# Designed miniproteins, single chains: the designs that were tried, part 93

Each design is a single chain, and the fold is of that chain. pLDDT is the mean over its residues in the fold that is shown.

## One batch from the design tools (miniprotein)

Design m3438
Fold by ESMFold2-Fast:
Structure m3438 (fold): chain A 56 residues (1-56)
Amino acid sequence: GRKEQAAEYARQGGQAFAAGDLEKAVEYFRKAVELEPDNVEYKEALKSVEAALKAK
């Protein structure tokens, strides 16, 4: 369902972040937030990755 798809996107975002692919990590976490806009964990993850990308 929608929650499971959002969790899968968040998992892929975390893997991209661990691999140093910040642009791909942002794309995956954005998709997770679009599916679950009230999920604070996904919003915080997106915010953290966007901050890391800007600090580059």
Scores: mean pLDDT 85

Design m3439
Fold by ESMFold2-Fast:
Structure m3439 (fold): chain A 85 residues (1-85)
Amino acid sequence: SEAEKLLEQAKEAAKEAEKLMQETGKLANDKDAVKASLQKYKDGFDKLLADAKKSGTAEAAQEALDKMEGMKKAAEDSLAEQKAA
């Protein structure tokens, strides 16, 4: 369905954001703070997907995708800032 396709796209965006956060983490001095941030991200991602799946609507799936794409962009920006420092 359309909702399932959007949820798969959200899942892929979340995986890309996780990879970017892991790259940023390699450059950080506080590894425990990086672990805590990554765990909060994963918890938030799981909640967004569970809520969208429970709703079963394309609208909820699109909202989850938009939020995951936003997190991916934030992760890209954070990595760029860390590399510039």
Scores: mean pLDDT 77

Design m3440
Fold by ESMFold2-Fast:
Structure m3440 (fold): chain A 63 residues (1-63)
Amino acid sequence: GPEVVLRLLKNPGINLVTGEKLEVGSILRGRVLAVREDGTVLVQSLETGDIVLLGADHVEVLE
């Protein structure tokens, strides 16, 4: 999928590898793996390789 740079907003989501909640205000560089009808997005971090589950309305696209 496309490479994106995302700013994480309030309640952005969870890291599916570690189970940890994602930090508000952090910048994620990733590759979009899937966009789902329920408004969730799967993104793979280009820095760590971890797969994260995001709420589409809880992120800001920067690129």
Scores: mean pLDDT 83

Design m3441
Fold by ESMFold2-Fast:
Structure m3441 (fold): chain A 96 residues (1-96)
Amino acid sequence: EAELARLRAALPPEHQAQFDEVVAFYKKAVDIANEKLPEAREKVRKLWEESKSYEDFLKKLGEWAREQIKTAKSIEEKFGYALALQEALGELLRER
């Protein structure tokens, strides 16, 4: 938020309205990602534990991710789901 506030303040007043729309989209996607994150964490961990190899893990993860993105009702949901999956995978790889 502090970073976004600094970026907004650096813009001419006439461009702040467009910036506000982009920020609103991103905040909504982040909220959706935060709601989806617990499910993504559980699924990523489960797939990792049941997979026979890294390649098998990536195949299963890719299949689940594709299904989740297909079921998303809006572009904000698709973006939010992608963010949640990226964060969950990043957390798993950092712990590993």
Scores: mean pLDDT 79

Design m3442
Fold by ESMFold2-Fast:
Structure m3442 (fold): chain A 96 residues (1-96)
Amino acid sequence: SHMEEELRRIREELERRAEERLEEIEREVEELIKEGKYDEALLLLEEELALETMRITVLSKDPSPENEIEREVLERRRERLEELIRKVEELKEKAK
């Protein structure tokens, strides 16, 4: 179906953009960790997590196939950010 193909392309584009942004965040966090700035790294990650949570909430108010795809992509990225937060917290504890 033409619509199924379009939705698949939308998913691929959103997933690619989400991965690029996550890689950018991971690089910034890695730099902060190297400088011992764990609290700044956690703040950056928590701010990104908050923005994604807000976007998911907005998308949930207008359920469309496109919004559902974006919500699923953001939920997976949120899980990756939560994993990165745990990693930074563990590194901070080991540095005490």
Scores: mean pLDDT 87

Design m3443
Fold by ESMFold2-Fast:
Structure m3443 (fold): chain A 60 residues (1-60)
Amino acid sequence: MKKVDEIIELINQLSEENYKKLQEKLNEISDEAEKENLSGEEFLEKALKAVKEVLEEEKK
């Protein structure tokens, strides 16, 4: 599975509240990626990590 497809599958498992938290984190990562000239791969790695962290918090 491509990283982007994995991220989408994980996002679909989130509650509406945690989806909003993820969107805020992704906006921060996107802003950093633009300022630091991160590659698309580096952005996807950070995004996947953020999604997994939000999901783990939801399971607690």
Scores: mean pLDDT 76

Design m3445
Fold by ESMFold2-Fast:
Structure m3445 (fold): chain A 59 residues (1-59)
Amino acid sequence: MGEQQVLDDRLDYAATLLKNTDLSVAEVARRVGFRSQREFTRLFKEKYGVSPSEYRKKA
């Protein structure tokens, strides 16, 4: 992906927010600059192999 570096940084920050805060998945997506939770969830799952909700449960 041409924007992979920027997406990777945003998704890593999102992973940090999921583990360290009680923000909803929608709030995390918005905070890291995604307009939609669906788009965020898709890209997060592509990078981490699990949904944001599942990622939080494993923490």
Scores: mean pLDDT 76

Design m3446
Fold by ESMFold2-Fast:
Structure m3446 (fold): chain A 61 residues (1-61)
Amino acid sequence: MPLDEERLTRLLVEAGVPRELAEAVARSLVLSGADAEQVRFAMLALGVPEETARRLVEELL
């Protein structure tokens, strides 16, 4: 299924990413057709813990 930009933005904000950065990253990932692994790597690059990133990706997909 395609990524939901609004849901991804919300989850990133809940994980501690600033809203403006979360919105920009979520839009970029949705537009590029990012898969689950690419979304997880983006979350890790933003400082989200690996266990949290895995759970959020499972919630999105």
Scores: mean pLDDT 78

Design m3447
Fold by ESMFold2-Fast:
Structure m3447 (fold): chain A 60 residues (1-60)
Amino acid sequence: DARREAARRAALAEGLSPAEAEAVAASVLEHGKANGWSDEEIIEMARRGGRAVVASRRAR
């Protein structure tokens, strides 16, 4: 699925590990499927999810 790969790459670009990027991509694809969102919306959700995980790593 090209959408899943694009979402995974977007999350990875935000500084996630491969395992974290895969988890974000899977979650984003599930939400996108439930809401009928476009490829662009799925990629944007993956970027936001990736940024949220990176912010969580700062733990302050």
Scores: mean pLDDT 77

Design m3448
Fold by ESMFold2-Fast:
Structure m3448 (fold): chain A 60 residues (1-60)
Amino acid sequence: KLEKALEAAKKKDVEETIKLAKELIEAGDVESAKKIAYEAVKNGLLEAVEELKPLVEKAE
């Protein structure tokens, strides 16, 4: 399906956002990870937000 190509591109952006935020959390920079989650909300990456919310809460 043609839709799969668009979904794959969006999924990659979501995965990269999650990876960056996880690395920040592991480094102890929870505040920067929160900023990344907020930017994901602004950019409509709701799937990334859903993954990051519990990780940020757990890291606090």
Scores: mean pLDDT 73

Design m3449
Fold by ESMFold2-Fast:
Structure m3449 (fold): chain A 70 residues (1-70)
Amino acid sequence: AVEEAKERLLEYAKELAEKSDDIEEVKKRVQEEANRLATELKLSAEEWAELAKEGVEYATKEIKKRKEKE
């Protein structure tokens, strides 16, 4: 469950980072999606926290890479 949630969240974060350069907005949307997935998949508080953190870090890293290339 956690692995599937992570793959789905990272895919969402990647697409969102490609469409937007607003780090704060992207972080907010990634956190909202992580919360939605955690609720649907009944993840523990620890699993949810890890999922949200990794999603946010991934999205932030992708946006920074794109901006540094510009």
Scores: mean pLDDT 77

Design m3451
Fold by ESMFold2-Fast:
Structure m3451 (fold): chain A 74 residues (1-74)
Amino acid sequence: MVSDEEIDVGMVLIQAGVALLLDRKGKHEEAIELLTEAVEKYKDNPAAMEAIREAAERASEEVREAVLEALEKA
C-alpha cells in the first residue's frame, strides 16, 4: 500500500496547508515555525522536502525566504 515516505509527504502537505492558512491570516512567525519544524523532521525524505519547497513558493515573501534558507541548511 502507501510507503512510509508517502505517508510523510501526506503529513507535510497537511502541515503546509495549515502554515499557508496561518500566513494568509498574518501569522507569519507561526507559519515559519511550522514549516521549519517540518524541514528538520523530514530532511531525509526528498519528496517531503520538495513538498515543503512548493508550499514556501506559495507563501508570503517573509515566510518563503525563511523556509528556503532552512531547506538550504538541511
Scores: mean pLDDT 81

Design m3452
Fold by ESMFold2-Fast:
Structure m3452 (fold): chain A 65 residues (1-65)
Amino acid sequence: STEEFVERVRRYAEEIAEVLRMVLPDPARASLEEVARVLSQLSGASPEAARAAAKVLMEHVRRLE
C-alpha cells in the first residue's frame, strides 16, 4: 500500500538517500517528480506511492543540509 511504502521510506530515509546520490548528482536540489521517478524505478512502486514517498524523503534530505 502507499502508506506502508511511505513508512518504509521514512524509516530507511538515510540509506535510500545514499542510493539516490548514486543516480542523481544533487538529490537535495532534485524535483519531487525526479525523486518519485527514481523511487518507482528502483522499487516498482506505483506512481502515487512514489510521489508520496518522494515528499517524505526530500524533507529528510534537505533537513540534513
Scores: mean pLDDT 76

Design m3453
Fold by ESMFold2-Fast:
Structure m3453 (fold): chain A 79 residues (1-79)
Amino acid sequence: SLVEEAKKLYEEAKKALEQGDVERATDLYIRAISLFVLAGKYDEAIKLAKEAIERLKDTPEAKRVQAALNTVENVKKIK
């Protein structure tokens, strides 16, 4: 399912971040967020995005996740 794949990508993102691979972690976080959105799980997508932004605090990559969060919040507003 999309939800199970999103959860797997989220765990892979956390592992990548623990290994210091900020760029890979960011890509995996954004992919996980997108899959939660496709599954209609907007609250899970928003929660994950906020957690990712906090973990990526003070990095340029945090801005990429912030852009994804803004997109999810806009999609939830329309739906």
Scores: mean pLDDT 85

Design m3454
Fold by ESMFold2-Fast:
Structure m3454 (fold): chain A 67 residues (1-67)
Amino acid sequence: DVASRVVAAALQIVAYHLEGKTDEAARLAEETAREFGASPEEIQAIVDAVKAGNLTEAVRLLGRAAE
């Protein structure tokens, strides 16, 4: 289930962010978006959102990539 996979990835990204592991959060978001078939531009937008600490936007973009 793609929706369950998005939720699992989102929870792990939040967990990494709370631990101060921003690079790990960004890498997980990049890998997950790539697995969903996101374009390079979409992947970059998701990574930028994670690095900016805008997790709401990162999760929103990741969910859209999964469509």
Scores: mean pLDDT 82

Design m3455
Fold by ESMFold2-Fast:
Structure m3455 (fold): chain A 71 residues (1-71)
Amino acid sequence: MDEELKKKAEEEFEKGMKAYDEGDYETAKEHFRKAVELYNSIENPSSEDAARAAAAGIMLAGAEFELELEK
């Protein structure tokens, strides 16, 4: 179960990064949010999993900040 959660979280993070790179901050925000949720669902996260969750959270905040700048 945890391995499937990790794979889905990584996939969502990658999709978020692609959307962010494209300037689609709304799509990036949704994917980064989902990545954070998936990482937080892992019962026994490794240090690497925790670091990836933190990275996803930072990127989520970045996408939210960019959306504020587009107003």
Scores: mean pLDDT 81

Design m3456
Fold by ESMFold2-Fast:
Structure m3456 (fold): chain A 76 residues (1-76)
Amino acid sequence: MAEEARRLGEEAVRLIEEGRELLKGPKEQILKGIGLVLRGIGLATDAWLLGRRAEREGDEEAAEAAREGIRRTGGK
Protein backbone atom coordinates (compact mmCIF):
# COMPACT_ATOMS: atom_id res chain seq x y z
CA MET A 1 0.00 0.00 0.00
CA ALA A 2 2.76 2.50 0.84
CA GLU A 3 4.45 2.00 -2.55
CA GLU A 4 1.13 2.25 -4.41
CA ALA A 5 0.07 5.44 -2.60
CA ARG A 6 3.51 6.98 -3.17
CA ARG A 7 3.50 6.20 -6.90
CA LEU A 8 -0.03 7.52 -7.42
CA GLY A 9 0.77 10.68 -5.48
CA GLU A 10 4.02 11.31 -7.35
CA GLU A 11 2.37 10.74 -10.74
CA ALA A 12 -0.55 12.99 -9.79
CA VAL A 13 1.81 15.80 -8.72
CA ARG A 14 3.85 15.45 -11.90
CA LEU A 15 0.78 15.58 -14.18
CA ILE A 16 -0.75 18.56 -12.39
CA GLU A 17 2.53 20.52 -12.34
CA GLU A 18 3.09 19.78 -16.05
CA GLY A 19 -0.50 20.74 -16.81
CA ARG A 20 -0.23 24.00 -14.85
CA GLU A 21 2.90 24.92 -16.79
CA LEU A 22 1.09 24.30 -20.10
CA LEU A 23 -1.80 26.51 -18.96
CA LYS A 24 0.64 29.46 -18.96
CA GLY A 25 1.40 28.84 -22.63
CA PRO A 26 -0.35 29.50 -25.95
CA LYS A 27 -3.89 28.38 -26.81
CA GLU A 28 -2.71 25.11 -28.38
CA GLN A 29 -1.18 23.98 -25.06
CA ILE A 30 -4.06 25.11 -22.81
CA LEU A 31 -6.35 22.17 -23.69
CA LYS A 32 -3.49 19.72 -23.19
CA GLY A 33 -2.72 21.36 -19.85
CA ILE A 34 -6.35 21.06 -18.73
CA GLY A 35 -6.35 17.36 -19.65
CA LEU A 36 -3.18 16.71 -17.65
CA VAL A 37 -4.52 18.60 -14.60
CA LEU A 38 -7.78 16.61 -14.65
CA ARG A 39 -5.92 13.31 -14.98
CA GLY A 40 -3.63 14.31 -12.12
CA ILE A 41 -6.61 15.20 -9.92
CA GLY A 42 -8.06 11.73 -10.57
CA LEU A 43 -4.80 10.07 -9.52
CA ALA A 44 -4.54 12.35 -6.47
CA THR A 45 -8.03 11.23 -5.41
CA ASP A 46 -6.97 7.57 -5.68
CA ALA A 47 -3.82 8.30 -3.65
CA TRP A 48 -5.92 10.16 -1.03
CA LEU A 49 -8.23 7.16 -0.59
CA LEU A 50 -5.22 4.85 -0.16
CA GLY A 51 -3.62 7.34 2.26
CA ARG A 52 -6.76 7.47 4.40
CA ARG A 53 -6.76 3.69 4.68
CA ALA A 54 -3.03 3.74 5.48
CA GLU A 55 -3.59 6.30 8.27
CA ARG A 56 -6.21 4.02 9.82
CA GLU A 57 -3.81 1.06 9.58
CA GLY A 58 -0.86 3.06 10.99
CA ASP A 59 1.11 3.10 7.73
CA GLU A 60 2.53 6.59 8.20
CA GLU A 61 4.76 6.42 5.11
CA ALA A 62 1.85 5.77 2.74
CA ALA A 63 -0.33 8.36 4.48
CA GLU A 64 2.44 10.98 4.27
CA ALA A 65 3.02 10.27 0.58
CA ALA A 66 -0.69 10.72 -0.16
CA ARG A 67 -0.85 13.97 1.86
CA GLU A 68 2.19 15.38 0.04
CA GLY A 69 0.64 14.58 -3.34
CA ILE A 70 -2.63 16.31 -2.44
CA ARG A 71 -0.80 19.32 -0.96
CA ARG A 72 1.11 19.86 -4.21
CA THR A 73 -2.01 19.43 -6.37
CA GLY A 74 -4.00 21.93 -4.31
CA GLY A 75 -6.89 19.49 -4.02
CA LYS A 76 -8.63 18.65 -0.75
Scores: mean pLDDT 72

Design m3457
Fold by ESMFold2-Fast:
Structure m3457 (fold): chain A 61 residues (1-61)
Amino acid sequence: MQENLRLAAEIAEQEVRRAEPYLSEEQRKKARELVRKLREAADAGDEAAFKEYLAQLKELL
């Protein structure tokens, strides 16, 4: 994939897993939902949706 969105989603998932011990239960649930949405956007090639979800995830972390 030329845009490497799927790789970026994988990296985001790894960062969430590393951050999980420092997050509340609610934050962990939200982060996991955002990672799922990032993977869906990456698989669809939807760069706009990917950027939106990534920004939300970075704000949460």
Scores: mean pLDDT 79

Design m3458
Fold by ESMFold2-Fast:
Structure m3458 (fold): chain A 68 residues (1-68)
Amino acid sequence: SSEMDRLLRELLLALARLSPEEQERLLTALNKKGREINADKSLSEEEKKKAHIEALRETLAEARRLAE
């Protein structure tokens, strides 16, 4: 949870540097990915947590790239 909380905080800061259109695009994509992870019957609860963290890391990296 501490890692997820850190990534969420960093993501919010990175998103604040983007246009409203880019913010909505990234958040919509992240929300869709989160739903796909939660619907995946092949993943354990712990694997779902790791997949959510990975999705947050990927979204954060893209947000940072767009901000630079």
Scores: mean pLDDT 87

Design m3460
Fold by ESMFold2-Fast:
Structure m3460 (fold): chain A 72 residues (1-72)
Amino acid sequence: SARRAALVQVAVVAITNPDALAAAVEAARAAGVPEELIAEAIRIAEKVKAEGKSAAAAGKEALELAEREFGE
């Protein structure tokens, strides 16, 4: 879904291209992702980065968040 893809993109972009994070957040808002979930995706990226893990790990955790919250 668009909202699932947008939430994953926020987490991935927060690690791979922080300069594009604001645009990714706006895209997630446009897709109907709640502000609390956008904030949680950013927190996931910050934790994953602090642990020295890849953007793929952040994307996986954001996907699991979307599946849990959206039922997708």
Scores: mean pLDDT 84

Design m3461
Fold by ESMFold2-Fast:
Structure m3461 (fold): chain A 88 residues (1-88)
Amino acid sequence: MGKVTVNVPLKVGKTYKITIYGGGSAIGGTSDTKAKLKELGHEILSEDVTFTRGVIVFKATVDGDTLKKMLQEVADKWGVEITVDEAK
């Protein structure tokens, strides 16, 4: 099972950084996370992906108490760890 850590409260209008890493597919986890963020209506600002790590920066444009649940589904599917932090 994957692991998800959300280190900050999610607020509409703020910018967040999602890091995808661990022993599973960072490429698959990053791609799936980006697609789901777009489906929820969030604005994707940047994406950087390597074989071992993905980073997505997004702006929260909708209220999303479902984000952690969605990220847990991605983490479980791809065998990755996902962390959400405020973007600087």
Scores: mean pLDDT 78

Design m3462
Fold by ESMFold2-Fast:
Structure m3462 (fold): chain A 94 residues (1-94)
Amino acid sequence: SAPSAEELELEIAKAMAAMVISVLELALESEGKLTPELREALRRLGDLIMSETDLERVEEALERLLEIARMFDNGASVEEILEELKKLIEELEE
């Protein structure tokens, strides 16, 4: 069966979120800031997003990831980035 428009939108949103996670991981690694805890948080977040079935929840997670990426670009500490990723993980586990 062909995917519905909603199923296609969900897969696109998941792909976009995975791309943002990958770019953020690469940016952190290039600056020598990718700690083991941060790497595990990004991996766990990716797994949670890929298992999500609610489009709105994935879109909200994508917006939060883009804000976290912007915080990093604006000089936020590794600890601040890790705290925001952990909050997003907790929200997606509910």
Scores: mean pLDDT 88

Design m3463
Fold by ESMFold2-Fast:
Structure m3463 (fold): chain A 105 residues (1-105)
Amino acid sequence: SVTQSPSSVTVSEGETVTINETTSEKKVLSVSWFKQKPGEEKEILIYNISKLAEGVRSRFSGSGSGNSFTLTISNVEKEDSATYYSQVLTENGLLWGQGTTLTVV
């Protein structure tokens, strides 16, 4: 199983947000992070735990090891209001986190 926390968070512009993912899976091969706005397709932000996807702003970063991984969004902007999803690659396949809804005010 995969657990993503928090389920929702509200912050002011300019703050830093951390979204955590933990899994009970014995071996995590990779973690990716995605952003989804209402009416838009899922956009990849981070792949291979800490690699920034092409065209993604450096305010986004990924980290983690073992069974615990984090997406960090620095200097948040109103356009960052979205639902964020972790995707965990294991030896048993791909698992999705439940999502974290970020509201920037």
Scores: mean pLDDT 87

Design m3464
Fold by ESMFold2-Fast:
Structure m3464 (fold): chain A 113 residues (1-113)
Amino acid sequence: SAEEEARLREVLDALHQAMLEAIKDPSLTKEEKLALVRRGAETVVDAIARSTSPELRDYAIEKLVELFKAAKEQGVSEEELKRIADDVVARAESLGVDPETLARIREALEKVL
């Protein structure tokens, strides 16, 4: 429903903001930052899989790109981000996300890497 899509967007926004702030924490190890990026990306992909709204899906893809840009700025390597990108696309596919949306996710992530 429209109310469920609005709730999903609010949850996505709150979690995304928390992840962007957490990635900047200088006390986190490289391994902890990688785990945080992976979890954030999985959360966004889960939102895409649960959404029936093209607008919310496009918005979620934008949030995924922002997360990868922030991770790159915080020193996560391109090679590590490429592995996370492959893993989250595979996750989206396993959750039944359509081939067109999977292609859009992959293309958007390739542009930031």
Scores: mean pLDDT 83

Design m3465
Fold by ESMFold2-Fast:
Structure m3465 (fold): chain A 79 residues (1-79)
Amino acid sequence: SLLEEAKRLVEEAIKYLEQGNYEEALRLAEEARRLAEEAGDLETQSLALGVMGEAYRGLGDFEKAEKYLKEALELAKKA
């Protein structure tokens, strides 16, 4: 299902984030976000946005990090 795929991609993105591969983490998290949006799962969408925010922070893009982490928090409140 779309939701199972989105969750798998989030787990994979977190693994790359932990390894310091921020570019690959972003690529996987953005795909996970898209699939989670299609599935209507706010929790997984929030998790994907959180990974994107942390990856941007790792890359030194603090403006994008703040934006995506704020979006993640707003979705988590609705989940």
Scores: mean pLDDT 89

Design m3466
Fold by ESMFold2-Fast:
Structure m3466 (fold): chain A 59 residues (1-59)
Amino acid sequence: LNSIERAVMHEFGLSEEELQEIKEMLKTKSEEEVIKWLQERFGLSREEARGLVEALKLS
Protein backbone atom coordinates (compact mmCIF):
# COMPACT_ATOMS: atom_id res chain seq x y z
CA LEU A 1 0.00 0.00 0.00
CA ASN A 2 1.21 3.50 -0.84
CA SER A 3 0.75 6.63 1.32
CA ILE A 4 -2.40 7.76 -0.56
CA GLU A 5 -4.05 4.34 -0.07
CA ARG A 6 -3.21 4.38 3.66
CA ALA A 7 -4.57 7.94 4.01
CA VAL A 8 -7.82 6.91 2.26
CA MET A 9 -8.19 3.87 4.55
CA HIS A 10 -7.73 6.04 7.65
CA GLU A 11 -10.06 8.84 6.45
CA PHE A 12 -12.95 6.52 5.47
CA GLY A 13 -12.38 3.71 7.99
CA LEU A 14 -11.69 1.08 5.33
CA SER A 15 -9.86 -2.25 5.71
CA GLU A 16 -7.23 -3.41 3.20
CA GLU A 17 -9.76 -5.95 1.88
CA GLU A 18 -12.40 -3.24 1.34
CA LEU A 19 -9.84 -1.03 -0.42
CA GLN A 20 -8.93 -3.89 -2.80
CA GLU A 21 -12.65 -4.52 -3.45
CA ILE A 22 -13.13 -0.84 -4.40
CA LYS A 23 -10.05 -0.92 -6.69
CA GLU A 24 -11.37 -4.05 -8.43
CA MET A 25 -14.80 -2.43 -8.92
CA LEU A 26 -13.10 0.59 -10.53
CA LYS A 27 -11.51 -1.75 -13.13
CA THR A 28 -14.80 -3.43 -14.12
CA LYS A 29 -17.57 -0.87 -13.43
CA SER A 30 -18.21 2.72 -14.57
CA GLU A 31 -17.18 5.51 -12.19
CA GLU A 32 -20.86 6.39 -11.59
CA GLU A 33 -21.73 2.77 -10.70
CA VAL A 34 -18.82 2.64 -8.22
CA ILE A 35 -19.92 5.95 -6.62
CA LYS A 36 -23.47 4.61 -6.17
CA TRP A 37 -22.15 1.31 -4.76
CA LEU A 38 -19.89 3.18 -2.28
CA GLN A 39 -22.87 5.20 -1.05
CA GLU A 40 -24.92 2.00 -0.51
CA ARG A 41 -22.08 -0.17 0.88
CA PHE A 42 -20.31 2.31 3.20
CA GLY A 43 -22.94 5.03 3.77
CA LEU A 44 -20.80 7.68 2.06
CA SER A 45 -22.23 10.88 0.59
CA ARG A 46 -21.95 11.35 -3.17
CA GLU A 47 -19.19 13.95 -2.58
CA GLU A 48 -17.23 11.59 -0.27
CA ALA A 49 -17.57 8.67 -2.73
CA ARG A 50 -16.37 10.84 -5.64
CA GLY A 51 -13.40 12.07 -3.59
CA LEU A 52 -12.47 8.49 -2.70
CA VAL A 53 -12.62 7.41 -6.37
CA GLU A 54 -10.47 10.39 -7.47
CA ALA A 55 -7.86 9.69 -4.75
CA LEU A 56 -7.60 6.00 -5.73
CA LYS A 57 -7.23 6.87 -9.44
CA LEU A 58 -4.10 8.82 -8.43
CA SER A 59 -2.59 5.82 -6.59
Scores: mean pLDDT 80

Design m3467
Fold by ESMFold2-Fast:
Structure m3467 (fold): chain A 58 residues (1-58)
Amino acid sequence: GEEAALEEARRIAEELGADEETIELAVLGAKRALEAGASAEEALARLRESLKEYLEEK
């Protein structure tokens, strides 16, 4: 369900080395994408891309 997708979003952010604030933003982003009608797979793929870009700029 959505809860499992949000847990996976948190794991992805942690695995990529995001801080707690970034992890919370990542989970919120995934939740909003799911609420907007994106699939879990789409939401998580988009999250990975966005986090890579964000962390690459730091």
Scores: mean pLDDT 78

Design m3468
Fold by ESMFold2-Fast:
Formats: sequence, C-alpha cells, structure tokens
Structure m3468 (fold): chain A 74 residues (1-74)
Amino acid sequence: SKLLEEAERLLEEAERLLAEGRYEEALEKAREALRKAMEALRTASKEDITRAIGLILRAIGLIFDAELRLEQLK
C-alpha cells in the first residue's frame, strides 16, 4: 500500500528528528504518518491490518513523546 509506505517513511523521519531534539518537526511528521496510516487502515486487507495498526500505535507514541518534551521546555 502506498499509504503504508508513506506512513513508514514519515515515522522513520519523525524518529530521527526526535533523536536530534527537533521536537516540533518530529511532531508534524508523526501527525502526518498517523493520518496516512489511518487512511490505509480503512482500505487494508487482513494481511495489512496488523501493519497499519502497528504504524498507528508508533505514530501515537511519537506524538505523545514529542508533545511531552515540548511542554517540558515551557
């Protein structure tokens, strides 16, 4: 699925940005990945459902981590 491939790339970018301390950029990439993974889940075959859910959970975790780190800087 193109949406799953795009979500995976965005999550890899978000993870890299988070590791670099670029929390706002990581948050934006993780949110975009979440949207694409959720769209992919809507049309997913049974074989792709597990992958789509995995990407959604990873995106939610990254969003939470990035938001928490940004809030701690205030």
Scores: mean pLDDT 85

Design m3470
Fold by ESMFold2-Fast:
Structure m3470 (fold): chain A 70 residues (1-70)
Amino acid sequence: SDAEKLKELLEEVARITGVSVEQVRYALRFELALNPELSEVEAAEVLLKLAREDPENARTAALTAYRLLG
């Protein structure tokens, strides 16, 4: 299901970046605000790609989104 796939993608982003899944969910909200045409799964796949390319930058982005939106 899309819900199960979304959960697995967010858990993998959290694992790579070292932030909580809750903090990754705020990064997801920010990505969807920038790209409202994306599904939650597509936006989570973008976050996973960014986390794999630059884990430290992705970590900083997730923590920043959590501070601004949380």
Scores: mean pLDDT 89

Design m3471
Fold by ESMFold2-Fast:
Structure m3471 (fold): chain A 98 residues (1-98)
Amino acid sequence: DPLVEAVREARRRLLGFDIEVSPEEAQKVFELLKEYLKLEAKGAPRDEINRVKREIADRLGVPVLDDASADEVVRILYEALKKINPELFKKMEEEAKK
């Protein structure tokens, strides 16, 4: 499951250990990532974008103290998905721009 593998890879990079991820949890993280990309593409208010970034970090179990920490979490998840399933990543990015 590419979504499960992407979330696990992101958690490994952020927390330094492998955690089991359910398909349901991976799907929820993926839906939040799509929401983030749509908000960014349409130039939504920074507060709204930051809220979604913090929600992604929370779902990944990563404690965030500031917006910069939340930005790092989203960046690492984005890179993990792109590495594990570049086709799904490209489709998600293209759909966010519509």
Scores: mean pLDDT 79

Design m3472
Fold by ESMFold2-Fast:
Structure m3472 (fold): chain A 65 residues (1-65)
Amino acid sequence: SMLEEIAEQLQLSLGLSRDTARLVAELVLGTDLSNSEIAEELAKRTGLSREQARRAVELARLLTE
């Protein structure tokens, strides 16, 4: 699935754990939240810094195009 492909690419490119990468993919594909809103949610729910969260969202969004 697209979700699984995005999650795998995030793990390979950014070194994210499977759970974190999957959460990024789920928020990007499954919600109408902005990139900044998703990054804030990720920083709150995971051990990612705001900068790491923003990079993860930006990469995931590129992969959905």
Scores: mean pLDDT 86

Design m3473
Fold by ESMFold2-Fast:
Structure m3473 (fold): chain A 59 residues (1-59)
Amino acid sequence: SVKERFVKAADELVKLLRERGDLEAAEHLEKLRDYLLKHGTEEQFEIALREAERLLASL
């Protein structure tokens, strides 16, 4: 599902941000992930997935 793909992409991005020492960005992304898991719509997951995959491709 889009949700499962987003969680995987977000978790990889959090890992990379922590490895780079960007702890604030990693924490904010974890909070966004948790918020979307509780309250997110399908459209919001699609947008978040696209952005996470774009960022992963850039790192």
Scores: mean pLDDT 85

Design m3474
Fold by ESMFold2-Fast:
Structure m3474 (fold): chain A 93 residues (1-93)
Amino acid sequence: MKSVEELIEEAERLLREAERLIRQAREAIRRGDYRRARELLERAIELARRALELMMEALKDPNLSREEILRAIGLALRAIGLIIEAERLLSTL
């Protein structure tokens, strides 16, 4: 099993990449490149879902500190928000 810190660091990396892909997708939509926007949004959803899975795994540890619990919950909520945003954008294509 990976350490909680490793799971958190990987989730943070995945969420940063997902946010970058959503920004690129918005740019593609502005240019009328709907195929590219769709590919970017689908990839962003995959990364955000993986980050959510990592945080759910981290939260299974009964020895987590309060700070680690709050950090993991915060990242999970951020992942959910990105999934909702990306799916909403996909629905406009």
Scores: mean pLDDT 88

Design m3475
Fold by ESMFold2-Fast:
Structure m3475 (fold): chain A 78 residues (1-78)
Amino acid sequence: GEPKTITVEVTVRDAKTGKEHTFKATVVAEGTRAEAELAISRAASQLAEEAKKTTGSEEEAEKAGAEAYAAGLAALDE
């Protein structure tokens, strides 16, 4: 298919400091839909890891990963 560039952005809150942190990942979706979904999944996992390192919260990390994956998939469908 035609290459599509997707930017995924997720904001998480550090409960200890009250600060919000925004993370971005850029995905180049080429090839099959399955390959594009895999690339989005990898980007979502990276954002979840960054959220966990920043907030120290596994719950915020899981939320960030899930939101990033859903947003990436929605962007891919448009």
Scores: mean pLDDT 79

